# Ledger of designs, part 41: designed miniproteins, single chains, continued (2)

Each design is a single chain, and the fold is of that chain. pLDDT is the mean over its residues in the fold that is shown.

## One batch from the design tools (miniprotein)

Design m5393
Fold by ESMFold2-Fast:
Structure m5393 (fold): chain A 86 residues (1-86)
Amino acid sequence: DAQAIFERAQAEADALADSLDAEEARKKVREMLRELAEATLDPELRKLVLEALEISENSPSLAELEEKLKPVQEKAAPLAERLEAE
């Protein structure tokens, strides 16, 4: 279930942010996005997850990562709502 993996990834990302170890947090976010991309069956959502993974790999800081991920999150929100409904 891609939705369950996405929720787990968000919860883990929040927990890692609390650690203040930005480098380890970025590594774990990257691993979670890769796992989500492999588990995602929706091709549109998978494309957005892969885009987020590329942003994660090319963003040197968490602040830059969050800023660059905002457009992806906006595009993913309708798809996530669709997955929650069905």
Scores: mean pLDDT 65

Design m5394
Fold by ESMFold2-Fast:
Structure m5394 (fold): chain A 72 residues (1-72)
Amino acid sequence: GAALEEAERAEAEARRAYAAGDEKAYQVHSFRAVQGYLAAGRRDRAREVAEEAARRTPDSLYAAMSVGLVNA
């Protein structure tokens, strides 16, 4: 569905941003991916993305919000 496609696109954008060293873009796109996966009912995938973002950007508010959303 549209939510899953949006989440997959956001995750791909996050992956590209991280590879390019763009930490700000990585934080924003990984957060969008988490929201999209939750909207698509893909809770386990949302958790994987949120936990990876927290490991990669431990001081990020976006990463903290992502972890909070998957544990709600």
Scores: mean pLDDT 89

Design m5395
Fold by ESMFold2-Fast:
Structure m5395 (fold): chain A 76 residues (1-76)
Amino acid sequence: SKKEKVLEQLDKFIADARAVLATHDLPPEARAQLEALIAEAEELKKNIDKLDPDEAEKKLLELTGQAQEILAAHLP
């Protein structure tokens, strides 16, 4: 149950971040940072069975927070 919710949230995070990259002209540095967060989210998804669901949720929250900081700095 919790693992399924984390996977759904990871899929949404990846989709939302990719949509931002497709629809907004971010500076190269911001684009690279967001692409790195997408890669980290995909790696977390790949290794989900090796992580405690609580640890996976914590990592997802960290990724979401970092993405929000990037977007707040670069999007109007």
Scores: mean pLDDT 85

Design m5396
Fold by ESMFold2-Fast:
Structure m5396 (fold): chain A 72 residues (1-72)
Amino acid sequence: MEEEIEELKKRADEAIAAATSPEVQQFLRDAREELIRLAKEKNLTPEQLKELFDGVIAAARRREAQLAAEKA
């Protein structure tokens, strides 16, 4: 679990750096903190943690697409 949490932190930091929207960057930071808490407090499996994180990345991409579409 600790190794999976460290991988999540690294991937989240990379996603935050790649995000162009400040709102999406903040969303990713908040989601990173929440997933780490859930992993520790709710005894999530590594598979559940990965699925939740993949969902967060998908949601971030969707949000950036929505913001781009609203501006168009």
Scores: mean pLDDT 78

Design m5397
Fold by ESMFold2-Fast:
Structure m5397 (fold): chain A 70 residues (1-70)
Amino acid sequence: GPPSKEELIEALSEASEGRPSVSADDAIRALVELGVPESIAREAVQKVARDGEVHGSDFPKVAELVLEGL
């Protein structure tokens, strides 16, 4: 089935490798590896990213936008 909000947040957290943020490109790759279509992953990440980075506090927002696009 489609990934859950919790699974999406976990994938982004893993991609950050304990850093406070993850690059937009690495966030998109992590979501695509979890089975999110690349177009949806890119749109969600680009709406949330600041200066090419997604901050950990914004991971839930990215997950919400991905689920809206699925």
Scores: mean pLDDT 87

Design m5398
Fold by ESMFold2-Fast:
Structure m5398 (fold): chain A 82 residues (1-82)
Amino acid sequence: LLLQGLKDPSEEVRYASLVAIKNLAAKLFKTDEQSFEILRQQVEPQLEKLALEDESQLVREEAQKVLEDFGVFDIKRAVDKL
C-alpha cells in the first residue's frame, strides 16, 4: 500500500505516503525491529529515487528526511548495542 503511494502520479499522494512511512518507521523502530527492517528494505530504493529524481521539491525534501531518519536509527541501534 505505502510503496504504491510512493509511485503515485499525484504529488499529494506521494507526500502523504512519505509522511505515513516516516510515522510508521518511528513506531516500528521502537516496538518491532524486524518489521522495521522489512519496511525499510521495501521502501528504501524508492525513497532514494524520489530524493534524487522527483520533480516536486517537497517530495524530494521529505524523502531525504525519511532517509536521514533511517540513518539516525542505524546510529541509535549501534550505540544501544555497545
Scores: mean pLDDT 79

Design m5399
Fold by ESMFold2-Fast:
Structure m5399 (fold): chain A 92 residues (1-92)
Amino acid sequence: SDEELVELAREAVKLIESTDPFKALQILLEAIRESGTDKPPLSLIGPFGLFLSLVASPSVDPREAIETFLKHSGLTREQLRKIIELVVEKLS
């Protein structure tokens, strides 16, 4: 569900913000590679970072953040979930 995806994304934000920035970037790139997307991993870092920033914002509907990311990235909801799951797993 979108509610579960939002909670998982918020946990990813918390873990990223408490992690060394260099390590966080390496883990994000690895998670994108392992997610099964055909897009170059580096091309998704900016859009994914913006997505996480919007989900963490109390002023933004997190469901709108999801739809905006999917529309502009061309990823499926399943690929987005996989990236977030891998980030949480690797930073936990």
Scores: mean pLDDT 84

Design m5400
Fold by ESMFold2-Fast:
Parts: sequence; C-alpha cells; structure tokens
Structure m5400 (fold): chain A 78 residues (1-78)
Amino acid sequence: ADEQLRAAYVALRRLAENPDGALSVEEIAKEAGTSPEVARSVLGALVQAGYVEQVADGEYRLTPKGLEALRALEAARA
C-alpha cells in the first residue's frame, strides 16, 4: 500500500539523475513499476508540495526543494 510513496521516491531520484532535463509521466511510471494514472497523481502531489514542477504537458522537472527532500530521505535511509 506504499505504492504512492515508492513512486514518489523513484520519481525524485530519477529526476535528480536527469538535472538538465524533464521526464515524462510514462517514463516515471515505468521506472516506478506503476500505471501512468498513479504516476500522474503522485506527480501532482509532488507539484503541490513544491518538490517537482510541470514544465510542459505530461513533463516534469525537479525543484531545488525537491532535491533537498530527496537528499534528506537518502540520508535517513543510510
């Protein structure tokens, strides 16, 4: 039942690996092992939180706040 949390973490990590680019909802869904519908819902929540921004229809980029959140999550898991 942590599918949304797993998808959020995967999205943030994958976006951090592509700092100069945007990722599509379909690419994030494939990486997280979820549906495009779940990925879009998760990305919408991350946009509301300020961790991710929508740069074009269906395309998202990591914010500085999102990078800080990812680093904090990875430090807590170490």
Scores: mean pLDDT 79

Design m5401
Fold by ESMFold2-Fast:
Structure m5401 (fold): chain A 86 residues (1-86)
Amino acid sequence: MKEAQRLLDSAESLQAIVFDLADKAVKSSEEAAKRAFEAAEKAIEQMREYARKAEELDPEVGAEARKLLEEAEAYVEEARREVEER
C-alpha cells in the first residue's frame, strides 16, 4: 500500500514534468520542440512503468496512476497537433 502510493506520487510528479515539456515544445523552434517531445516521451515511459508496478501492488492505485498516464499522453498529443499547425 505505502509503496503503491509512492509510485502514484512519482507518476503525478512526472505528469507535471510532461505538461511543462509539452508547453515548452509549443513555444519552441521545430528542432527544440522535437527534443522536448522526446524528453516527454521518456517521462511517459517512466509513468507507464510506475503505473504497471502500482497496479501489481494495488489495482485501485494502479488505475489512478494509469489515469494520470492517459491524461499526460492526451496533453502531449494535443501539443503535437499545435506544433504541426505551424
Scores: mean pLDDT 85

Design m5402
Fold by ESMFold2-Fast:
Structure m5402 (fold): chain A 62 residues (1-62)
Amino acid sequence: MSLEELLAQIDKIKANPESYEEAKEKLLQIVAEANRTLSGADSEVVVQKAVEVLEELKKKFA
């Protein structure tokens, strides 16, 4: 998958989180895919965005 496709998937999770646990699992899968398919710099962008979204969701569901 491209960087743009992975970032778009993160945005979809942020927009419509079903639960914190499900969002976390999906975000971890996206990070794993980024680490497999993208360059180090692009992978880091995906990881940073996933962490930010996960922290926002953690606050929302707390």
Scores: mean pLDDT 80

Design m5403
Fold by ESMFold2-Fast:
Structure m5403 (fold): chain A 93 residues (1-93)
Amino acid sequence: SREATRAYVDRVLAELPPELQERVRKVIEKIESLAKDEGTRDALISDVVNVIRALYEESPEEAKRFIDKLMSAKTVEEIADLILEEVRRLAER
């Protein structure tokens, strides 16, 4: 649900510093521009926000690096691959 995803995103963003909140909102806008299917869009946005929060808890620098990679991605598939790579790295820590 768009409303549920938005409410969840707003809660997670509140845990991040304002400068990082702005950068994450730009990533969300990029995903919205690339993902045509609402289900895929909502899933990617939730996954991105969850990974960024988890990375920020470990290292603010790693969170910023991941955001920069996402902003450089040109397709939904590239974004999904970047998310999967970080999920695998986090699972090994």
Scores: mean pLDDT 83

Design m5404
Fold by ESMFold2-Fast:
Structure m5404 (fold): chain A 64 residues (1-64)
Amino acid sequence: MKKLAEEGYEKLKGTGKVYKSTGVEKAIEAVKGTARSLSEEYPEIKEDFEKNAEKVIKELKKES
């Protein structure tokens, strides 16, 4: 369980960084989409993915 949450967080951070070059709004949408897909695959840790997505989105907004 901890490993899946950690891997999900890394994937969310990576998604945000990759799409940042296309614009902050696009990066935020990509992070939200990735979090949704992960939450559907692993609903038992949905809250962890949602919290981590929010952290990534907050960081993206700071860099704008």
Scores: mean pLDDT 78

Design m5405
Fold by ESMFold2-Fast:
Structure m5405 (fold): chain A 78 residues (1-78)
Amino acid sequence: TEKAVEYLLELADEYESLGLTEIAKAYRNQAENIAKTKDDREAALALMSVALQYLRMGKKEKAKEALEQAKEIEKKLA
């Protein structure tokens, strides 16, 4: 799960750097959705990666949502 999310986020970053923002957004959304379907540590790490990417884009509210979901998963695992 985490590895698949990492690959999708790498693709999103590459398409964003090429100016293909809509394709990048689609891959980013897919990565976030995959991360949200799991309730394990890999899902929490994947959501943190999604949050960091949103922070780099200046989307603070989206980043906060992903980070809060990651924290809830981590609390269940602790």
Scores: mean pLDDT 74

Design m5406
Fold by ESMFold2-Fast:
Structure m5406 (fold): chain A 59 residues (1-59)
Amino acid sequence: MQPSYSEGREFGEKAGEENAKLEKESGLNVDPEYVRTLMTLLGQGMYPGVALREARKKT
């Protein structure tokens, strides 16, 4: 089961918007490594909510 190209593109755009909010809310209180991990997971197509949880586990 593989998502279509259109779905992947929409994930990227929505992830960008959510990432801006997360950066603003958490960037002041978290290490750059946490932000980098979060961005990497979002770039790999992970949903923002799941990426947040995984980034927190790693940091």
Scores: mean pLDDT 63

Design m5407
Fold by ESMFold2-Fast:
Structure m5407 (fold): chain A 72 residues (1-72)
Amino acid sequence: PSEEEIERDVKVALTIIELAVSKNLPLEEQVETVKRLAEKYKDDKESLQAILDFAKRYNLPEELIKEIEKLL
């Protein structure tokens, strides 16, 4: 893998870890965390896909899911 690919994979992994930590928080805080991470990584499709998959897996609001899908 290229150095750029490794850096991207690390970024995606860190995003997933942040999301995993948030899953036991109240729904409102989970939504805020997902929105913050989507805004932070809006130019990184791999990270956005991981965020979208998390939102769908944990049944976050449809409005949030559609907002993230728009960024992909």
Scores: mean pLDDT 72

Design m5408
Fold by ESMFold2-Fast:
Structure m5408 (fold): chain A 109 residues (1-109)
Amino acid sequence: SMAARLEEIEKRAEEIEKKLTEEQREAIERAVEETLPYAKLLEELNTREVRLQLLALTLVRTLELDPSLKPLVDLVREYLALQLGRERLTDEELEEWAERARELAEEKK
């Protein structure tokens, strides 16, 4: 059943990718570029937890730039839940992880 869940997520990801507009692609690229300085500040910590917090920050920023990307962000959130052996990962948990990335980066300044 875990393999079946992964296959379904991958199929949905391919369908979303094929339908992405230029504006949506630009929003994703901009979210990654805007969060890259946080990744550089936190590179010395290089733990799975910090990497997940940084990914959450990029996903939250993607939604701020283009709310129409919610289906893509929700799919990545489902994939992360699967990787963590969990049934679900909430929007609130994703936002909390993003905030922790910001707090850690501020402590490194």
Scores: mean pLDDT 82

Design m5409
Fold by ESMFold2-Fast:
Structure m5409 (fold): chain A 101 residues (1-101)
Amino acid sequence: MAAEKEKKLEELKKKLREASKNKDAQEIFKIHREILKLNNALDKVEAIEKDALAKIKAGTLTDDDLTAYSKQILDTDPDVTRAVALSLRLIGEYIERRLAE
C-alpha cells in the first residue's frame, strides 16, 4: 500500500517538474489533482474550491475568505502542503485573470 503510493507520487513529481519547466498550467493543475487524490485530499479541496468559486460568482469573496480556505486546505493533508499551496496560488492567478476580463 505505502510503497505503491510512494511510487505513484514520485512519478507525479517527475511529471510536475516537466510541466513546470514547460510552463503548462493545465498539466500542473492536473498533476496536483492526481497528487491530492492519492493523499485522500481531493474531495475536501474540491469542496473548498466550489465554495470559493460560488463567492467569486456572487462578488462576495474577501481576502479573509482566501486565508480561511488556505488554512482549511493545509489542515487537510500536511503531506501535500507543497502541492496544495501551489494549487491555491494557481487558483488565485486564475481568479485574478477572470476578474481582470
Scores: mean pLDDT 68

Design m5410
Fold by ESMFold2-Fast:
Structure m5410 (fold): chain A 85 residues (1-85)
Amino acid sequence: HMEEELKKRSEEALKEADRDIARTNELYEQAVKDPSKAKEAAEEASRDATRLGELARQVPEVRDYLNEAATFATKAAAKMYKLYK
């Protein structure tokens, strides 16, 4: 039963990372269409990256994927900040 709970936690973390990757792509598309919103979009992506990094510390079984997702969001945020300036 403990193994099943750990598996569920890992599955939930992976689903959260996938949702955040999809959201980051959506934010980038919105920033390209309306650069005035690029800063807000970048700030949201940066917050998601921080949260994914924290989750990676809590769920070591999927840590590498969560850190990869966090890095993706961080890079996307940097691109959005460049669109704003």
Scores: mean pLDDT 85

Design m5411
Fold by ESMFold2-Fast:
Structure m5411 (fold): chain A 76 residues (1-76)
Amino acid sequence: MDYEAEIAQLRAEILALIAQLPASTRDQVAAQIEAESIAEVERTLGDAPQKVRVLEVARLARRRLAARLAALAAAA
């Protein structure tokens, strides 16, 4: 399994999702989701290899960003 290729793809998807956030709150929301994703992975997978933790942070951040965008669309 190419962890580096999967992480790179997830990071590209995360950047595309961040670009869809409102400009006024984009950096704050992106930073908050990254911090929360890191904290969750550290809490649940703290003993896992670093590559696995980085991959799971990217997966969780992508999922949370998609959920945030869906919530914003529903509120509009």
Scores: mean pLDDT 83

Design m5412
Fold by ESMFold2-Fast:
Structure m5412 (fold): chain A 67 residues (1-67)
Amino acid sequence: GGRETHEAAARLVRERLPELSEEEARSAAGAAMVYLISKLGRVPSAEEAAELAVEDPERFIRGGRGL
């Protein structure tokens, strides 16, 4: 489900950017998922969300605060 995908994406983000906190990784992954749902019309994979989040982590951390 969406929660499992979000948690998996957050782990992948943190694996690639270990300097991020768990909260920052979750925020970035959550924002990337929301963006991709709007663009693809479907729930993305954890890998798709993580790849997008890693491209601009500061933007997605800011956009996903509280996710």
Scores: mean pLDDT 82

Design m5413
Fold by ESMFold2-Fast:
Structure m5413 (fold): chain A 112 residues (1-112)
Amino acid sequence: SLLTTLAKRILTEIVVDDSAEGLSAAFQRMAEIAQELGLEKEAVGFSKLAEYAPTLSAEEVKKINQFIPKLLLEGGKSLEEIGEELKEVADIAVNEGPEAAVKYILKKLEEV
């Protein structure tokens, strides 16, 4: 599926440092990957997150960087399920704004 391909490409192509600038670059690369896959709404969502990332604290950046590894390693999520969570994050960023999407990620990290 496109969501499995999105998750696989993000896991293999994105290297995130623990800086806000690095997270911004990572979200921008995620937007580019989504655009290449024809996931236009998801690309917009990730672009909004890239613009918002410089406002985040070092602690929030580190927590967000743990989201995908925790879903994969601790939550037992498949690539499809990781793709579905990434889609939900992007959808929230488009519909409710990037601050709401960050709050969603932080809440999901507490549940995994």
Scores: mean pLDDT 82

Design m5414
Fold by ESMFold2-Fast:
Structure m5414 (fold): chain A 117 residues (1-117)
Amino acid sequence: MSAEELLEQLRRERGAELVKQAEELAKKAIEYAKKGDFSKAASLATASAILYSLAGENDKAFKALEEVSKVEVEKGNAAAYVTLAQIYERRGDKEKAAEYLEKARKAGADLAISLYE
């Protein structure tokens, strides 16, 4: 085994522990979002995304933020539709971004839409 292969294996093992911690934080964020505690949900989702990013799991970080935002819209936070549009735009999914922006408009999130433009 080369030194490069060993270093990559060590990085992967360390990343796995960060991913486990990020997953638990994401689950708690979803629980708080379901209860309508959007402030705690956002804090936990941000912490989860940071740990996923440190592990190199940027797709999982985006998914965690996306899942929390989807629960927020289900619980009446129409402004989270704009957050979903921004997430999908950053991922290159312009069709989903446009769909969520239209949902935000229909839900009366005009102020949030004006900030998105």
Scores: mean pLDDT 79

Design m5415
Fold by ESMFold2-Fast:
Structure m5415 (fold): chain A 91 residues (1-91)
Amino acid sequence: MVVLSEEEFRELEEKVRQTQKMLGIPDKVQEAEDLDLIGTALVMRRSTMTEEEIRQLQELFDLPVTGKMGGVELTKILEVFKKYVEAKKAR
């Protein structure tokens, strides 16, 4: 369980929300957990994302802005989503 400050939690929530918007995922998902859907969409769309979209995502997650999404970068983004879920459950 991760205990975050109010500010840290809001920053994580905003990063998740911005990623959701960038991937074109609606705020309301009927059957799938939003974060699992976001993670799946990111993995599936990684090869079809533009360099601009990848750079924007890298900036959002404080990663080196290279315009290329490798497995290491993808894993770091998914770990942030997981941290947000764990922090949300702790509230």
Scores: mean pLDDT 68

Design m5416
Fold by ESMFold2-Fast:
Structure m5416 (fold): chain A 70 residues (1-70)
Amino acid sequence: SKEAKKLIEEARKEAEKGNLQKASELLREALRIDPELFIEEAKKWAASTDPNVRAAGLAGLQIAQEEGLL
């Protein structure tokens, strides 16, 4: 989804700024639109060498688990 991709790109920018709560909110919206793309991207972020991007990815995977998708 083009919309989900934009939300993920915005979430990454927020994570890089250290705004992890805003990143998680944007990722949650992306999950509602395109859960498959969301999970794929969150797994990639969880493996990131950037500590803020990694934290956002882990938070995204937690959201997916809470939504019953993991």
Scores: mean pLDDT 85

Design m5417
Fold by ESMFold2-Fast:
Structure m5417 (fold): chain A 85 residues (1-85)
Amino acid sequence: SLEEVAAWIRSQPPDPEAAERARKLIEEFKDKTFLEAAPYLGLFVDAVLRSKDRELIDEAVELLKKMAPNSPLVKEFERLAELVF
């Protein structure tokens, strides 16, 4: 369940490398369409959530909602992000 995934993410220590990957991907995605970003979404979501940086997670959610507001994947990410914090 999303609740179990969120609990697992909360139990893990912060990953500084994940934070750096997430920031890099945010900058790259600003110049991409959702279709161009789609192959990297799994890596992006993992990096963002494992960063445990609330501001970075909020920025990532806003970026994906702007790119594809009605995507089921984006809605799941938004819900998971809310459960992690």
Scores: mean pLDDT 81

Design m5418
Fold by ESMFold2-Fast:
Structure m5418 (fold): chain A 94 residues (1-94)
Amino acid sequence: SMEEIRANFEGVLAIARRIAARIEDPALRARFEEFIRLATQAAGGATTEEELNEITSIVLAAASDVQRLLDEGRVDEALAAVDRAIEQLRALMA
């Protein structure tokens, strides 16, 4: 159901927000917070289960990539991963 998928999205979004709070690099944090804002906007505009699942998958993938790349000390690659995720969300919102 849309309700169950939205609950799943909120769970994934909470994980992303926790990751954002732990980012020490100001540019990466600001960009990841912008990504979270866009993901919230995209999810709010989603009218189908397919759309909301796709947005949820983008958020989960971006959160996982950022966490992994930060653990590896690869801040520039984390920034690039966030930028790709932002472009994926923008494409869905067009």
Scores: mean pLDDT 89

Design m5419
Fold by ESMFold2-Fast:
Structure m5419 (fold): chain A 91 residues (1-91)
Amino acid sequence: APVLTPAQQQALDEAGKIATLLKQLQATSDLKKKQQLYKQISDSSKKLADYLKKGGLDQKVIDDALQSSKIFDYAAKNGLSLDEISDLSEK
């Protein structure tokens, strides 16, 4: 198997962290805890976008990660439901 570059490995690690946070979010009913998880997902999505850019991946994948960061930052600030986040993602 080809050895991943450090940036590609960092992107994979951040993607795994986001997946774990999303599972925690689905299991959480407390609004304050949801807002904390939204903030963590936003921060990790922004880091993912940076690592994807450094890894030389397609602009669409970078833009998708940046959009996720913006959506979850907005959700954290406004206490959105998962349904409201889904609606924002369908733009």
Scores: mean pLDDT 83

Design m5420
Fold by ESMFold2-Fast:
Structure m5420 (fold): chain A 90 residues (1-90)
Amino acid sequence: MEEKLLKVAEEVDALLEENADLLTEKLAPKPELAKKVLSLLSEIGKAIAEKDAKKVAEKLKELAELLKTLDDPAVHELAEKLEELAEKLE
């Protein structure tokens, strides 16, 4: 499980880096949503540090659901990829 968690953490980091400009653009007009996204990212980081794969999976799904509220096809694709990564930890 720990090896899977590290691989998922690396993939999450890569996806967020690849989509940083997109997320910045889409979240800039929605500061309350941006705060919730940042809070979930912090919680995911803490769960990774705690090596809690189940909690990482739960928080990734919450993040994906929140991102889907943006109603943007590229953001929805990112959210779906985050959900797939969460499923790998279950």
Scores: mean pLDDT 83

Design m5421
Fold by ESMFold2-Fast:
Structure m5421 (fold): chain A 99 residues (1-99)
Amino acid sequence: ATITVTAATSVAAGGTLTLTGVATDLPEGVTAVALMLERADGSVGVVAVAAAEGTTATVSTTLTNLGPENTGLYFGAALRGGNVLKPVATGAGVQVTVT
């Protein structure tokens, strides 16, 4: 699987961040692709999820009123049965800093 996340790398506090994840070559049984945020403390959260359509998926979301909690690595995760703790595949992601 190839998962590419597109995002700005620096955004002002109180601003807006648009995230787009595009997944291709998804293995059989992948049901969804999630946009994930990993913070410096190692915490990982789900930002947005889209259903897989065959071997592809596109997930997009817009975050507003950004704060320090929105700083971190935004990456894509291919999920089987919605299991965010054990992704089938992940993308490299984009580091975003809110200042």
Scores: mean pLDDT 83

Design m5422
Fold by ESMFold2-Fast:
Structure m5422 (fold): chain A 82 residues (1-82)
Amino acid sequence: MASKEQIEKAKELAKKLTKPGASNLEVGKAVLKALIEAGIADEVEISDDLEELGNNIGEAMSKLTDDQADEITAAAIEAANE
């Protein structure tokens, strides 16, 4: 299970890596990269294919509670919307 420190790091990285006006694909890439850099997910190539990207995010988020996954995703979405 991911630690509290890893979750907080992933949230900060998701916000930092997500640009204002980011597309759903760009948000997904930012979330996966944040999970990898926080040590929650294994290092993988960030795909431009939505299905492959979604599968990799889903596998990474399986190590998190629903609340933790929601917090990280919300951080990226908020950064995209400013």
Scores: mean pLDDT 79

Design m5423
Fold by ESMFold2-Fast:
Structure m5423 (fold): chain A 98 residues (1-98)
Amino acid sequence: SSLEQAYELLKEAVKALRDGDIDKAVELILKAKEVSQLPIEELLSMVLKMLGITDPRPVLRFKAEYDSGVLSEEEAIRDALETARKLYPDAFKEMHDL
């Protein structure tokens, strides 16, 4: 199903984030949006929850920057993920790096 395909893409995005590749994670989240038609806010929340992050601030930042037109969708996703990594750096590390 399209939802199963999107979920697999989000798992790949989480792996990319733990590998330090935010650009790849942004591309995978955008692809998940294309196949699922789910809003980016929901897809970002799912990625953050897979990292163990329940803090709504990165998603709220995405919404504020995107809805205001200050950042493109791609730039707003990147900013949200970088904000999450700044707030929760250990969530973005492999287990052996902890």
Scores: mean pLDDT 84

Design m5424
Fold by ESMFold2-Fast:
Structure m5424 (fold): chain A 80 residues (1-80)
Amino acid sequence: DSELEQIREVVVETMRELGASEETIEAAKSTIDLGRKRGLSPEQLVRALESVALTIKNPKDREAALQAVEKARELVEKLK
């Protein structure tokens, strides 16, 4: 739970800092919340977030989401 909450915080903060739309941020939150309910590992959650980010059609929102995924991946590696 603590690790997934840290991932959620980093993803949301990164996307907001990069100017992603609230709709895209809410989609990221929903992906994380669903992953937590399903018992996904941090590694599995990062892969799920990357899959969702790659489907974003708006270039700015996609770039923000992919940067957030990279920061989440770095956090997961640091927690090992």
Scores: mean pLDDT 84

Design m5425
Fold by ESMFold2-Fast:
Structure m5425 (fold): chain A 117 residues (1-117)
Amino acid sequence: SSEQQLKQQAIALAEQVVAQMGDVVRTMELMYKEGKVSQETVDKFRQALAELQALLQQIKNATSVAEVQAHLERMLAIEEESLKLARLLDPNDERVQQIIDGLEASIGRVRALIAEL
């Protein structure tokens, strides 16, 4: 059914979002060791990853399109806050630009899927 197909797309997208935020957290931990970001910044991205991991499990357990939509909307909000935080970092560090570009692309994919629900 179209509902099963949308749920499968939501799971695949949520898995990509979680994997990408995991890469962001690893980059933030490295930049913290280099003295380039604060502990508060690392902790905020770690919290974002934990919340996105929980949302992925909620999407997997969702029994309606409305539940999938609500979880994707929360995922979108977390990525938008993460993007705002990333934009406060050093714009001359190539890793920061890669994170911003990746988050903007991910936000676009989440918004596109929400529009199909």
Scores: mean pLDDT 93

Design m5426
Fold by ESMFold2-Fast:
Structure m5426 (fold): chain A 66 residues (1-66)
Amino acid sequence: MAKLSDISLEGIARRAGVSVDEVRRLVDEGQAQGLTTGGEILDYLAERLGVSRDELVDGMVGGYLR
């Protein structure tokens, strides 16, 4: 079983066109700065990766209820 965070990171990486490892590193950096909510982390990733937050969310949830 993969944790929700791992699935989310894969979706974000795919949408942003970067590696999962790069997204994981950015998440860890954001958390080290005190960003602990999913919304704060997504905003940080959107800014760092140069993509919209909505596009990252679409990557994460891709197909609600599946």
Scores: mean pLDDT 69

